# Designed miniproteins, single chains, continued (5), part 53

Each design is a single chain, and the fold is of that chain. pLDDT is the mean over its residues in the fold that is shown.

## One batch from the design tools (miniprotein)

Design m17817
Fold by ESMFold2-Fast:
Structure m17817 (fold): chain A 115 residues (1-115)
Amino acid sequence: SKAVEEALLELIKAAKEGDFEKAKEAGLRLVEAAVEESVRRGSLLPLEITLGLLGIQLGIAKLIGDEDLEDVLEATIRGLEAARRALEEGLSKEEAIERGKRALEEAFEEILKKR
């Protein structure tokens, strides 16, 4: 999905720039886009692929010692995992998006407390 790709690229760019506000906004859009694509296709595969790509990027962030990128990716993975679980439980698209966004926002609050 173009929306998923655009949100993912914006997330990585903002994280590398240390812009946690823009990273959070991009992460929220990524949760929404990935859930919408999964519901549209009738499959969790778009969410699972997005989580896999974020996991690879998290591994790279750890190898290069980019702590800001690591924190942003861990927070975003938490949001997408919450949304995936909601869909697996048979919750609506709207409820899955809300749960994902809430989990992501809570994770970003933890990041901001470190500053």
Scores: mean pLDDT 88

Design m17818
Fold by ESMFold2-Fast:
Structure m17818 (fold): chain A 90 residues (1-90)
Amino acid sequence: MIIRVKPARAWVAANPGLTPEQQQRLIDLEAERTVLFIVKGLLEAALSFLEKFKDNPQYQKEIEQVKTELENVDKRMAELDAEIARIRAA
């Protein structure tokens, strides 16, 4: 059985006026946003660690790859934040 995240549901239930479909969509978007927030934190930590070695040619490609991944995560998070705000405004 898929374990339901009870705290997220209790939070959504506190927002009266949303349809059940909008509530489910909001849960899904908030879950994806939470995962991306964790991933962003890990990538920022990795970049901070790698930047201590920025003068080492061995790590220059890895630094560039992490920066590209951060840009992609930032774009997706902005899209999620916009959709979450739209659903909450409805």
Scores: mean pLDDT 75

Design m17819
Fold by ESMFold2-Fast:
Structure m17819 (fold): chain A 75 residues (1-75)
Amino acid sequence: MSEEERQELIEGLKQRIQQISTLESSFPETAKAAIDGYRTAIAYLERGDVDAAEEALRKAEVEAKEAFEKELAEK
């Protein structure tokens, strides 16, 4: 991954965190799972650990999906 691509990904994840935070009142567990995962991925990307960042994103996707399905069922 180039330095430019890495910085673009970090900025994109920061923007996603801002967008997802607006959902916290409606889907608090989903927002938390996604934001925590994106923050972890950003930390790894800032260290240059792309593989760990990709794993953090995969984990965040699974946890956010599970939280969303649970929150939809509970209403």
Scores: mean pLDDT 81

Design m17820
Fold by ESMFold2-Fast:
Structure m17820 (fold): chain A 94 residues (1-94)
Amino acid sequence: MEKKKKLIKEILDLIESSRKLSEEEKEELIKRLESLSIEELEELLEIAKKLKELKDKLEEARKAGNEEEAERIEKEYAEEVEEKGKELAEREAA
C-alpha cells in the first residue's frame, strides 16, 4: 500500500533528523517497519514526531542558555526512548 510506504518514509526522516543512521541500520529499520501494520506504523510515527519535537526544543533551550529547560527536555527524551524501546523489545520477544 502507498500509505504504508509514506508512513515508513516519514518515520525514517524523523529518526534520521534526531540521529544519523548507518546504511546497515537504515536497511534493518526499513525491514522491521515493512513487517508492521499500518496501525503500528501510525503509532510509531506519533512517537517519532514527539521525539523530534523534544529534540528541537532541547536545541533551542541550549541556544538560549536555559540549562534547567534543557535538563527537563533531556530527561523526557530519555524516558520516552527507554519506555518505547522496552515495549518494542517485549513485542519482538513474544
Scores: mean pLDDT 74

Design m17821
Fold by ESMFold2-Fast:
Formats: structure tokens, C-alpha cells, sequence
Structure m17821 (fold): chain A 98 residues (1-98)
């Protein structure tokens, strides 16, 4: 599994994007692309199997203390233009990584 430091770095990448800051280098671009694709995977799972909303997925990830899942949900929300849900998911991930 990912380290807490890797998860904190993933949180900062999306926080920077939410503030309109450009990626620092090609490694950030590649990581942001991978995380965005994970968010799309969450949306596809909802449609195919779970019929859950991203808010229901958020609640499930909070209960599971799944920081990586919360980051994936944040990217799914961001991809849909739901910046408030993205921020909420990132805040919950940060609480787990205290």
C-alpha cells in the first residue's frame, strides 16, 4: 500500500489544481493523470455495480479510514466540476493522515 507521505503528496497535487496552480513538472502531470483515471474508475463502478453516488462513496471511505479511496473520490468529483465535494474528500483524507 502507499505510504502516508505519498498520500499527502497526492492530496497537495489536487489542492494546487483546485487553486488554479499549474503542475511543477512532468512527474506531477503523469501522477495527476493517473489519479484522474482512478477517479473515472470510481464513477464507472457506481454505474456498473454499486449504483452509489460519490457522496455515498465518500461516507463509505470515511468509515473505512481509506485515505487513498478519498483521494480517488476527490479526483472523480473534480473531473465532474464538483469542487466542493473534491475539497470535502481531501479534508477527510488529511484527517486520516494526522
Amino acid sequence: SMTDEELRRDIELLKDALEGKPPKDIKDVNRMTALSLRGIGRELEIFKFQKRTLEQELDKAIKAKDAQGLIDIAWAAYNRGDRELARRALEEAEKILK
Scores: mean pLDDT 85

Design m17822
Fold by ESMFold2-Fast:
Structure m17822 (fold): chain A 57 residues (1-57)
Amino acid sequence: SDAALREAERRGQEAMERYLHIQRLVREGREDELSEEEKQFLADVQKGLQTLADILA
């Protein structure tokens, strides 16, 4: 349904914004400001991207 697609898009946008925020902090050398949950999220995203890169290579 359209509602399910909109919900998926919203969650995807939220996840991307979180990832970009975390990435910016890491690039600025401010990774000590990350929570354990944010560090885990970053690790999970990096694992997912690596898996996709391996599949698409």
Scores: mean pLDDT 79

Design m17823
Fold by ESMFold2-Fast:
Order: C-alpha cells, then structure tokens, then sequence
Structure m17823 (fold): chain A 101 residues (1-101)
C-alpha cells in the first residue's frame, strides 16, 4: 500500500526531527507541521479543505498551549523534552526496521 508507506515515511521524518529537537519550541513547530501533513493524508477524506487543515492545526496549538501552561518550570519542560527525544529515538528505530523490510 503506497498510502501506508507514505505515512510510515512521514512518521520517520517526524521521529528524526523530534530526536534532534533542542527545545520544546522546536518540538511544537515540528508537531504542528506534522499535524498539517497528517490531516492532508487522512484517507477518510478525499481532499481536506484549507479551512479543515487550519482548524486541525489551531486545535493542536490550543492543546499544546494548555500542556505548557501545566509545566510552569524550565526543569519540568526540560524533562518533557528529554522524554520526547527518547520516545522519538525508539519510534525511529522501529520505523526504520519496518521500512527496511
């Protein structure tokens, strides 16, 4: 399935970028861009409108803002960044394995 392979390739790009992120601000930009790309590739809709894509990105931005408001200290934000990078590394390895098969 070409669509499935493209989704795995997109997920791999996302995981690599998250693994390399140096700040939560970078993570947010990566996540918002990836959210737009995933919405555009949703097989349940033939072609999502620009309005639907922007709405999905706006909802993700609001959710992220709420998450950051719950992490008021730099230490908590740094801990989240390290956790995201670790999970991204694990996901990247699994996706590379699946795409190499």
Amino acid sequence: SEAERRLLELALEYARELEAAESLDEVLEILLRHRRELTALDPRVAVPSDEELEAAVARAREHIAALLAALPTEEERQALLEEIREKAREIRAELERRLAA
Scores: mean pLDDT 74

Design m17824
Fold by ESMFold2-Fast:
Structure m17824 (fold): chain A 115 residues (1-115)
Amino acid sequence: MPSFEEALRAALDAVIKAVEENPELTPEEIRQLMADTLLALQPDSVFARAAAEVFLNMTEEEVQRLIEKLRKMKNSPKEEAEKLYKEIFDEIAGKALPLANERVDAERAATAAAQ
């Protein structure tokens, strides 16, 4: 299985591609696509399940900000793209950690988020 970072990158890539190919996608469909893609790549990860819950609980404004960051990341030099990805990762991981701690594998989730 890919790492959480690799799975998250793949989920974000899938979302920006889908939004560019179908501008009629609703915020609800975008949230669901992010969650489904992440869980398909990391089905056994309690942290990935928590991150999927973060996606599903995003406001329309948070979804719009994420799409704007993804568009900037796609059009940015590698150094700026990596910085933008890290900002997205840190935001998702920070929100996912408390949710993961409610599950039976809290220690594993904390270890996955800490570097």
Scores: mean pLDDT 78

Design m17825
Fold by ESMFold2-Fast:
Structure m17825 (fold): chain A 70 residues (1-70)
Amino acid sequence: SDQVHQLAVQAIQYVEQGKKAVEEGNPELAKKYADQSIELGREAQRLSGVDISDLEKEAEKIKEEAEKIE
């Protein structure tokens, strides 16, 4: 569905933005993007049953990397 497609695209974009925020030394922004990617991914999973384990793993890595640069 259009809604699930939009959620999946935005979740992936937030993962990419979170990785960039870590590279730029912005831990607050990195954590915010990681959290938003998980939220959107979980909504996509709720609506379609899609496996988001890879997305959650990448988002968690972003949060861990952000914590190390705080």
Scores: mean pLDDT 85

Design m17826
Fold by ESMFold2-Fast:
Structure m17826 (fold): chain A 82 residues (1-82)
Amino acid sequence: GPIKITVTSPEGRVGTGEGRDAEEAAKALKDALIAAGASEELADTAGLSILDGVEAGASLEKALKAAAEGLAELGYKVEVEV
């Protein structure tokens, strides 16, 4: 099924997105972050990190986990359902 992404901001704002592949998952993460109130710069950086990770040979799961860990340092919670 599609990868479902849920982002919760430090303030408790929630954004969601869905993707079927790395490009769609990167866009879903960006859109979810923006909906949760993140800056466009943070959302763009997070989305690009998924694409860069996959291009460097990481699995989509590993790329999403790395992005979630980075976002957790900023107080954002990222949940991924496959």
Scores: mean pLDDT 88

Design m17827
Fold by ESMFold2-Fast:
Structure m17827 (fold): chain A 70 residues (1-70)
Amino acid sequence: MKEEKGLKGGKAMDLAKKQGLSYEEALKIAGLPPPSKERQQILDDIANKLREIGDEFEEALKKGEKLPKR
């Protein structure tokens, strides 16, 4: 049942916070499926964009170049 899965998902997140585990690891411990491939794809895209920004900032600092203005 969706309600039961939702309740277990919430408990898994609470356990992750208490034990310093990742949400995905907590889901495995709770016996729930990992996040959907679609959700993972979106998270990966966001992470890649954030990494690009971080790398650009770090490269600018290493080269002594002026940081891009907002």
Scores: mean pLDDT 61

Design m17828
Fold by ESMFold2-Fast:
Structure m17828 (fold): chain A 87 residues (1-87)
Amino acid sequence: MLEERVERLIEENREKAQSMKYEEQKKLMAELAEEAARLAREEGDERTARLFEAMAYIYAKKYDEARALAEELGDEDLLKIVEKLKE
């Protein structure tokens, strides 16, 4: 259910993203991640909501905030992504 709602959100915005400049695409990805976090909370999945919040921080170039959430979640894959992008 949550996966289907998130996939629909991505699909609806995929065509829009294709016509955008790179900087506008990053802003759209941050907005989609924030919306996905809301959807996860509506489904009662707080952990997934916090993962999407960390992704929104990454797209917004707020790497310190993204790292803090990844460490709190114990998500090693997310930590590796943040460390690579911060370089």
Scores: mean pLDDT 77

Design m17829
Fold by ESMFold2-Fast:
Structure m17829 (fold): chain A 87 residues (1-87)
Amino acid sequence: GKEKVREALLKIPDTAVELGYITPEEAEEMRKRIEEAIDASKDKDELVKNVSQAIIDYRKNVLKAKITPNLEKGIETYVKKIVDEVL
């Protein structure tokens, strides 16, 4: 249910650290932003949109990473896959 989806989505920052995209300290801030996005979401479509946007906004606006349109689509696809597999 929703709790398992929350747990799975909150693991995204840990995967980003393992892949070398962010630091452990940055992962904790990303986790808080993802949690806020989950709590703001009323349905599955909002959950995918809000969590994807939280990750994109954090990486683009806080970390100043170059996020291309293809990478934004990749992040949305990854989040959607997690939500689809766990719900």
Scores: mean pLDDT 84

Design m17830
Fold by ESMFold2-Fast:
Structure m17830 (fold): chain A 99 residues (1-99)
Amino acid sequence: TPEEAADGAYRAAMEAAVKAGGGPLSQETARNASKGGAQYDGPAGIAAMAVHGAGAGTFYENGKEAADKWAKLSYEGAGRVAGEPGRRAAQSAADTIAA
């Protein structure tokens, strides 16, 4: 279902954050961001907000290098779970963090 796809994309983004060295702050930020996005953007919005939140949290905990590593892992993970919409959401979040 669309809800299962969104949950899968969120989980992939969170797994990528952990692998990049993200701690509790990155995970909590992603969770809070995904809640906000869910009401407006559907499954792709949930995935995008979760990716964005995880990246921001990872940056604050471990700096730009960890955030860059996380962004790459999230792009790959989101693509596997949600296909091209997931990749586009992850890329958009990564571009925002890199700016």
Scores: mean pLDDT 56

Design m17831
Fold by ESMFold2-Fast:
Structure m17831 (fold): chain A 101 residues (1-101)
Amino acid sequence: SEDEKIYEIIKKVVEGLEKPEFDEYLEAHPDLKKTVEKLKEYIEKKDIKKIKEFLEELRKKFGENAEGLSLLEVLGIYLGLIEFEYQEALSEELGEIIKSK
């Protein structure tokens, strides 16, 4: 079901972001850190309703363009934004290394 897919994706994302390599990134991004901690609590409690409420709030924040989207599609957009921001940070680090040579 869609609920099962959403749960499994969020579980994998939380487990991924809890890896030590993300510790400094999360400390630099306190809003994301709080979101990861909240989602971890929902996963530990198997609270699919709270996870869906979180995604509905994201849909509202995305505005009119997201009104017709499924919660799974909203999750996909959110994860894409997180990945984009992380890749930008990595690209800045790589850019500094390249410029020094």
Scores: mean pLDDT 79

Design m17832
Fold by ESMFold2-Fast:
Structure m17832 (fold): chain A 100 residues (1-100)
Amino acid sequence: SEEEKQKLLEEARKLLGEMGSEVEEAVKNGASVDEIKAIVERYMKKVIEVLKKVDEKAAEEVEKLLKEFLERMEGASRTEALVLFLEFLSKVTDLLDKLE
């Protein structure tokens, strides 16, 4: 249903917000690139599961974005990792906006 779809999209947005907050706190406390990667993977697995219930193609696109993000994080400096995270978060947010 449309109501169910909107509820699932709201759940996905809440997970992205929680991910952003947890990454921000981790970075403030001196987290490594690997620790940032672990936080992102944990939240994005949940987001992808929610999106599979809304739109399978959107879920596949987010899985691709996550894979590309994780590959780019490999060998990134801490400063580069922060830029990559913000770019990734922006791309996923834009994708969710298109599903409304």
Scores: mean pLDDT 89

Design m17833
Fold by ESMFold2-Fast:
Structure m17833 (fold): chain A 65 residues (1-65)
Amino acid sequence: SAIQQRRMNIIGTLAAAQVNDAQMREIARRAGVSVSTLRDYINGKRTPSAATVRRIEAATKEVLG
């Protein structure tokens, strides 16, 4: 699905950038979610709304370029 593809793209971007805890916190802050929510999404424990996934994707691009 498009949501699963976006999740995989985000995971790949984070892995390639070797994202640390500070960058993870900044992504969560910009996306308007808790760090726990962001980690649960990445780990497949939570499926946020499509709007929330789009905010996470945008925040990831803003923090990492």
Scores: mean pLDDT 80

Design m17834
Fold by ESMFold2-Fast:
Structure m17834 (fold): chain A 60 residues (1-60)
Amino acid sequence: SLHTFARKLAQELGLPEKAVDEAIDDAEGWRRGLGLPESLLPPLIHHTLDVQAAAQQRAL
């Protein structure tokens, strides 16, 4: 499932589990805003989590 995928990736990136739901919501927003197919949700979730990880590194 998308949730399982996002959770595993968030753990690998050192993000808290709350980031999983945020990443899925953000990815769905991007997908709907751009009119993209659901098959692009995994790469959009990956991108959203990468952005969150970069922000976490800057915050320390």
Scores: mean pLDDT 78

Design m17835
Fold by ESMFold2-Fast:
Formats: sequence, structure tokens, C-alpha cells
Structure m17835 (fold): chain A 78 residues (1-78)
Amino acid sequence: DWQKAMDYLGKAVEAADRGDLEKAREYLDLAVDYAARSGRAEEMAEMLRALAEAYRRQGRDEAAEIFERAAEEARRRA
């Protein structure tokens, strides 16, 4: 399950980098679900928070927002 979580996280980043925020959200939902199933939702939340901060530093505020929301969901499942 963790391997799938990381695969979907990578796809979410690729989608966000292309500006495909709808696909990024879909992949983030899957990444969070698989991370929770593996008992590693806290680790996923930390990674998502770090990515959101990186996107904000780059001026990609919309991408930062979706990663922040995914981090909150992951934290709730931790």
C-alpha cells in the first residue's frame, strides 16, 4: 500500500506541475488513502506539507492549496 501511495504522490506532483489541478486532486486522494491503509498517514501528511510549502515559495498558490488540504486529510487519518 505504501508503494502505491508514493506512486500516486509522484503522479499528483507531475499533474500539478502541468497545471492539471483536477488530476492532482484525484491522485492526492489516492495517495492519502493508500498511506492511511499502510499506517503511514502521518508520514504522508508531513511530505504533503513540505510540498505545499515548496509550491508556495515558487508562487504556485493553487497547487499549494490542494496539497495543504490533502495534508490535513492525511493528518486526520493518522
Scores: mean pLDDT 88

Design m17836
Fold by ESMFold2-Fast:
Structure m17836 (fold): chain A 103 residues (1-103)
Amino acid sequence: MRMEEAKELAKKYLEKSKKKAEDLYNDDKKTIEHLKKLAKLGDPIAKILLDQLNSDDEAKREAAKKRLAVSHYTAEALRLIGDELQRELDRRRAERRRLEELL
């Protein structure tokens, strides 16, 4: 059924986005670039986290990475799933309309 197909698609994108978030979390350069973008958009928390990641204290850098992963990377994963499910729904709706037009 369509629900099972949507579940499999959601699981696929969850795993993909989770891995991407973990890669960003473990890559200081990519994490810093992500925070720079958010800080430029006016996010004060991103600015604070960016300052902590630029610290010479490894413990402060690791704490900042964990905070970012919980807040921003999790939200990105949910957004990616939502976008793909919406595209699939739109595609199926358009396909149904084409079939109705031909009949």
Scores: mean pLDDT 61

Design m17837
Fold by ESMFold2-Fast:
Structure m17837 (fold): chain A 110 residues (1-110)
Amino acid sequence: MENLKKGIEALKKGDFDEAIKYFEQSIKENPNNALAYSLLGMAYFAKGKWKEALEYARKAIEIDPNNGLALVLEGLLGFYENSVELLRKGSTEIAKNKELYEVFKALSKL
């Protein structure tokens, strides 16, 4: 849990390499942590590593099919026919999680 929190703070600051290290440690501590996989995917997306971002998003969906962040990343990067629906489902789930919303808001400020 502590590594997940530190990773989120690193993401908010734009320290993507530090965030990746914390999320990788979180996954080593709990390999079934869908949130850690989805946040790792977001960190890779922020670095422009879209293949890795998609791989981690899909791993998060395997663990939790309703993971909002992973569904948004899959929709953006997967080029599926139903990508708009995946983005809508993901954004609704993120809106219910204030911490994920704040991370998304920080990344969208470009």
Scores: mean pLDDT 77

Design m17838
Fold by ESMFold2-Fast:
Structure m17838 (fold): chain A 90 residues (1-90)
Amino acid sequence: DEVARAALQAVADAAEGAARLLDAGREEEARELGRRLVAEAEAIRQELLALGVAEAEAETIAELVRGVGEAAVAGDKERLEALAERARAL
């Protein structure tokens, strides 16, 4: 499923990007990215379903998006790194 693979790569990239912002001391930019991801997680799930991604896979991807957003808002670099690895493993 090319759509699901692209979405998982985007999640991994977002998690790594947020972690780099935190490493650079750009905490407010990481929080802004995180707030946006949390707000968009359900819309992303619905878009994946509309594109034919399986329900369980779309739910997993949306959960990862929300998790990355929450970790970025919290400044939790270790969780961001773990979520990037999880997204790449799927």
Scores: mean pLDDT 88

Design m17839
Fold by ESMFold2-Fast:
Structure m17839 (fold): chain A 77 residues (1-77)
Amino acid sequence: AMEEAVAIALAVPGVKSARAGRSPLGTFVVIDAESLEAAQAAVEALRAHPLFPDAVGIAMGEDKEGAFAVVLFPDPE
């Protein structure tokens, strides 16, 4: 389950929320953060974790409410 990925993202300072979802390409986690630096740190924490060797950041940005990132965990081919 992706509960571990959500927990890892939420443990990063400056992350406000993390939610897992399902797509045709695999499971994704959407991260809301107070800054781009916090969003990037959460993406890097997930990519560096041994449980998620195939994790890939697919989107990152900033708006008036803060920053966001999306990490994809592809389904096995």
Scores: mean pLDDT 78

Design m17840
Fold by ESMFold2-Fast:
Structure m17840 (fold): chain A 60 residues (1-60)
Amino acid sequence: SAKDEAQVAAIKTYNSTYSDTKQKLLAQGVPEDEAEAQALKIGTQKAKDTFQQKLAEAKS
């Protein structure tokens, strides 16, 4: 279903954004706990945006 496809896309976006953000922050010398917290925040927001966008596209 469109919802299932949107959820899969959101999960992929979360995983990629979390990993990329965490690695970038660690490379900049940000402490691991702070890097993880920022990666979680940014990853969650990007995943939510991806879910809503994919769901809207599927209904057009």
Scores: mean pLDDT 86

Design m17841
Fold by ESMFold2-Fast:
Order: sequence, then structure tokens, then C-alpha cells
Structure m17841 (fold): chain A 68 residues (1-68)
Amino acid sequence: SDIERAAEGGGRGAERSGGGEEGAKGAYQMLLNAPTPEKANRAGAGGAVGAGRAGGEGSFQLGMLASK
């Protein structure tokens, strides 16, 4: 119940937001490389833009799976 809802919520969030978790990963990766939090914050915004595209691909995969 709670586990399934969390998993589905995460999937839907990623699909709609375009991979919020991937945006967070991009921000985290830049944080490791960026010596300053200011640079990390700027990179996070760029990562969010890229994550939007990745989420779309996940949605396509789901449609293909439903197609037999």
C-alpha cells in the first residue's frame, strides 16, 4: 500500500517533471565538482532542464510496455 503508492508516486513525478531524481543527481554531481555552492545551485537549474527530457523517455517506455 504505502510502498506501492511511493513507487508509483515517484514514477509519476519523474514522468511529469522529467526525472526529478535525475535533476537531483545532476545537482549532486555538480556539487561534488563545484568548489562553491553558488556554482552548484546554477548547475542544478541546468540539470533540471535536462531531466525534463529524460522523464519523457520513461513515459514512452511505459506506453510500449502496455502495447503487448
Scores: mean pLDDT 46

Design m17842
Fold by ESMFold2-Fast:
Structure m17842 (fold): chain A 77 residues (1-77)
Amino acid sequence: MTALAGISSAEAKVGDRVVVTFEAEGEVLAVADGVVVAEEGDRAAVAVELSEEQAARLAEAEEAGLEVTARVERAPA
């Protein structure tokens, strides 16, 4: 599964590696590696490859009616 999340374009450019954290109710559901694939205004779009286990966990949270938030951070060098 591939998901898109936003990050500031000032912090990342196309091709940069990032880490995407998915959380709900203050609990971390999944942490996945991603790559910046596009710039959208002052934001950058990130493609994230989730494992089947991570995708299932996110779907389970969504079915429970939880609001899932994605936080994007540049991967440490």
Scores: mean pLDDT 70

Design m17843
Fold by ESMFold2-Fast:
Structure m17843 (fold): chain A 83 residues (1-83)
Amino acid sequence: MAEEAKRIGYKGAYGMAKGGFSPELAGGLAEGMVLIAGGVAKAVGWGEEAVKEAGEGGYKGAREAGNEAAAEGAKRAAEEYKR
């Protein structure tokens, strides 16, 4: 559910941010990973809260990886899940 979606987003974005990609590529990959995590949460029937938590997790994961471009991409994807 929401906590699991957050964990999936976090791990995905963190992994992409730590992958040593260029800033632009890392940003796009982190954004895509957060969108995928939210899409998976929606596809498995988790509530809208789980979709939003996937975005928040991705943003935190990218930030903790120390990649600013990845954090920005994850943040943009997370904003798409909010009203």
Scores: mean pLDDT 70

Design m17844
Fold by ESMFold2-Fast:
Structure m17844 (fold): chain A 74 residues (1-74)
Amino acid sequence: MKEFLEKFREALREVGASEEAIEEAVKAAEEALKLRPDNLYLAAEVAANTLERLGLKEQAKKFLELAFKIAEEL
């Protein structure tokens, strides 16, 4: 879990999300993991959805691609 969330933070920074957006997206992913700990794809989708809600639509698309790869590798 902690390693997964750290990789999510790295991916969010890579796509150019602000620190505030990163914290909101990671918090959303963490809550999703509490409900469905085996569903890493749900955590990825919830984090990307958080970026879209914050107006970062392009960053959300790029992040989702990276986050799905992270979910597949862990």
Scores: mean pLDDT 80

Design m17845
Fold by ESMFold2-Fast:
Structure m17845 (fold): chain A 68 residues (1-68)
Amino acid sequence: SALLEEKLAEIERLLEEYVAETDPEKQKALYNEILRLLTEALDQLDEEEAQRLVERVEALFKEAKAKM
């Protein structure tokens, strides 16, 4: 789905900014923005696409945590 890939790309970009951020207040703001975008995307996607988005975002967070 083009919508799924678009939302995933937005979340991945913010996650890259989150990992690179050294200011804890800005890092918290980026994390909250990621959660907001994920919530909005889940409301726009059907159940199958929402499940795929969650799985792919969980994988991205796991990869990001391994690099920290």
Scores: mean pLDDT 80

Design m17846
Fold by ESMFold2-Fast:
Structure m17846 (fold): chain A 100 residues (1-100)
Amino acid sequence: SLENEIQGLATYLLETHPDAFRKAPLKDKVIVVGDKEEAEVAKKILEEKGFEVIIEEDPEEAEKLAKELNADLLFLDPLEAIKSPLTSGSIYEMIASLHP
């Protein structure tokens, strides 16, 4: 399949040219602000959905970090990150409804 061909090429390029992939991450970057315990739960859920998650305890530092890393999403609450339409089961359900 195309996915297997892409994975094979990605493995080959990572083994032969590791620096090439470091310059262009393919995963959406999400910053989650909150208490470590709740933020780790959100991180696990979002990483299972294919996001790259960074936890930050300070909202001001998180906004600065989001700009420096060109983050795709910034959530000031771990529960809002889980409940967001962009990361929630509602998007999964919407996608699933397109494939009956």
Scores: mean pLDDT 64

Design m17847
Fold by ESMFold2-Fast:
Structure m17847 (fold): chain A 71 residues (1-71)
Amino acid sequence: EEIEREIAVALALIYGAVSDEDIPVEKLRQIFLKDFSEEQVEEILAELRAQGYIVEKDGEWVLLGRKEREA
């Protein structure tokens, strides 16, 4: 569980690192649902939000793209 969550978070960060623009949470959810359960995906998204990688922009939750991340 924790290992799977850590791997998914790392994958999301890698995905974001190669994207110059913000990635909608709905797109991330669809990507993760291919490999994880709905419950696991919500836990992964909650972790990304807690870490500050997912923020609300223009009424939509997005994973910050490369230009918005420095750490």
Scores: mean pLDDT 68

Design m17848
Fold by ESMFold2-Fast:
Structure m17848 (fold): chain A 102 residues (1-102)
Amino acid sequence: MEEALEAARKAIEAAQSGNVDEAVKYARTAVELAEKHPEDRQAVLATMAAVGAALYALGEKELADEFMNRGVEAIQSGDYDKALEIAREGVERAEELAKKRK
């Protein structure tokens, strides 16, 4: 889905510019949009990348690598539903971490 790809792009761009709150917000949007079209490999892959970028922007490099590795493995096995479950878990974790930043 083109909308999920755009949301994922915005999340990655925000993460690269250090806009953590925007990165997490757009990663959430990408997950929700990709879940409506779980058959779209490109949207699922972009969404996983957006979630990883948001976690990385939060300073959680090891956690970002863990979610990215799990998500990419699911995508490579053709299990896009599992990849989206991993992406949702990752974005929920990113949202929790963002709330704890002071």
Scores: mean pLDDT 85

Design m17849
Fold by ESMFold2-Fast:
Structure m17849 (fold): chain A 70 residues (1-70)
Amino acid sequence: APTPEQLAEVRELIRKAAEKLGLTLSDEEIDAMARVFAERYGDLPREVQEALIEEYLEQLKKYPDKIPPL
């Protein structure tokens, strides 16, 4: 399971990326996404995590019905 520190970091990366993309997410949505991303990618370099998060959120904003797998 991801650590509280990994969850907090990923949550912040998601919030930052969402702000950059102009995407409005609730704290609950950010928390849910953070758990999935931290579990799958929490041990990857920060730059890789940032790229994956930004790509996912870009797809979510553009194609909410065709979201790629996390």
Scores: mean pLDDT 77

Design m17850
Fold by ESMFold2-Fast:
Structure m17850 (fold): chain A 113 residues (1-113)
Amino acid sequence: MSPIEFIEAQMKAMKDAALKKLKTVYKASDEQIAAIGAVLDDTIKKLTALIEKFANDDSITLDEFRAQVQAIVDASVQKLDALNLPQELLNAGKLAIASMADGVILEVELIRS
């Protein structure tokens, strides 16, 4: 498994844990879970593409990488808020996005060190 494949697998595991919590703890409907899951899938896709770009382009600084991660997080949070779901479900989705972003930054900083 490549480092990028490992990071993507970790983000997918975080998504699965978040969706399970929505179903089992918050009793979210299948439609609510699907809506949040779609935003998380888009976030994983964008973060994975950014990691691949950063791995192939030594001109991209860690500060620029962190700024681009934050832009993806901000856009994903806006998409969650646009779903007009109960705030507790949106907060669970936002926590998953934040955890994915933090993990990605930490792993990438470790690789570049």
Scores: mean pLDDT 89

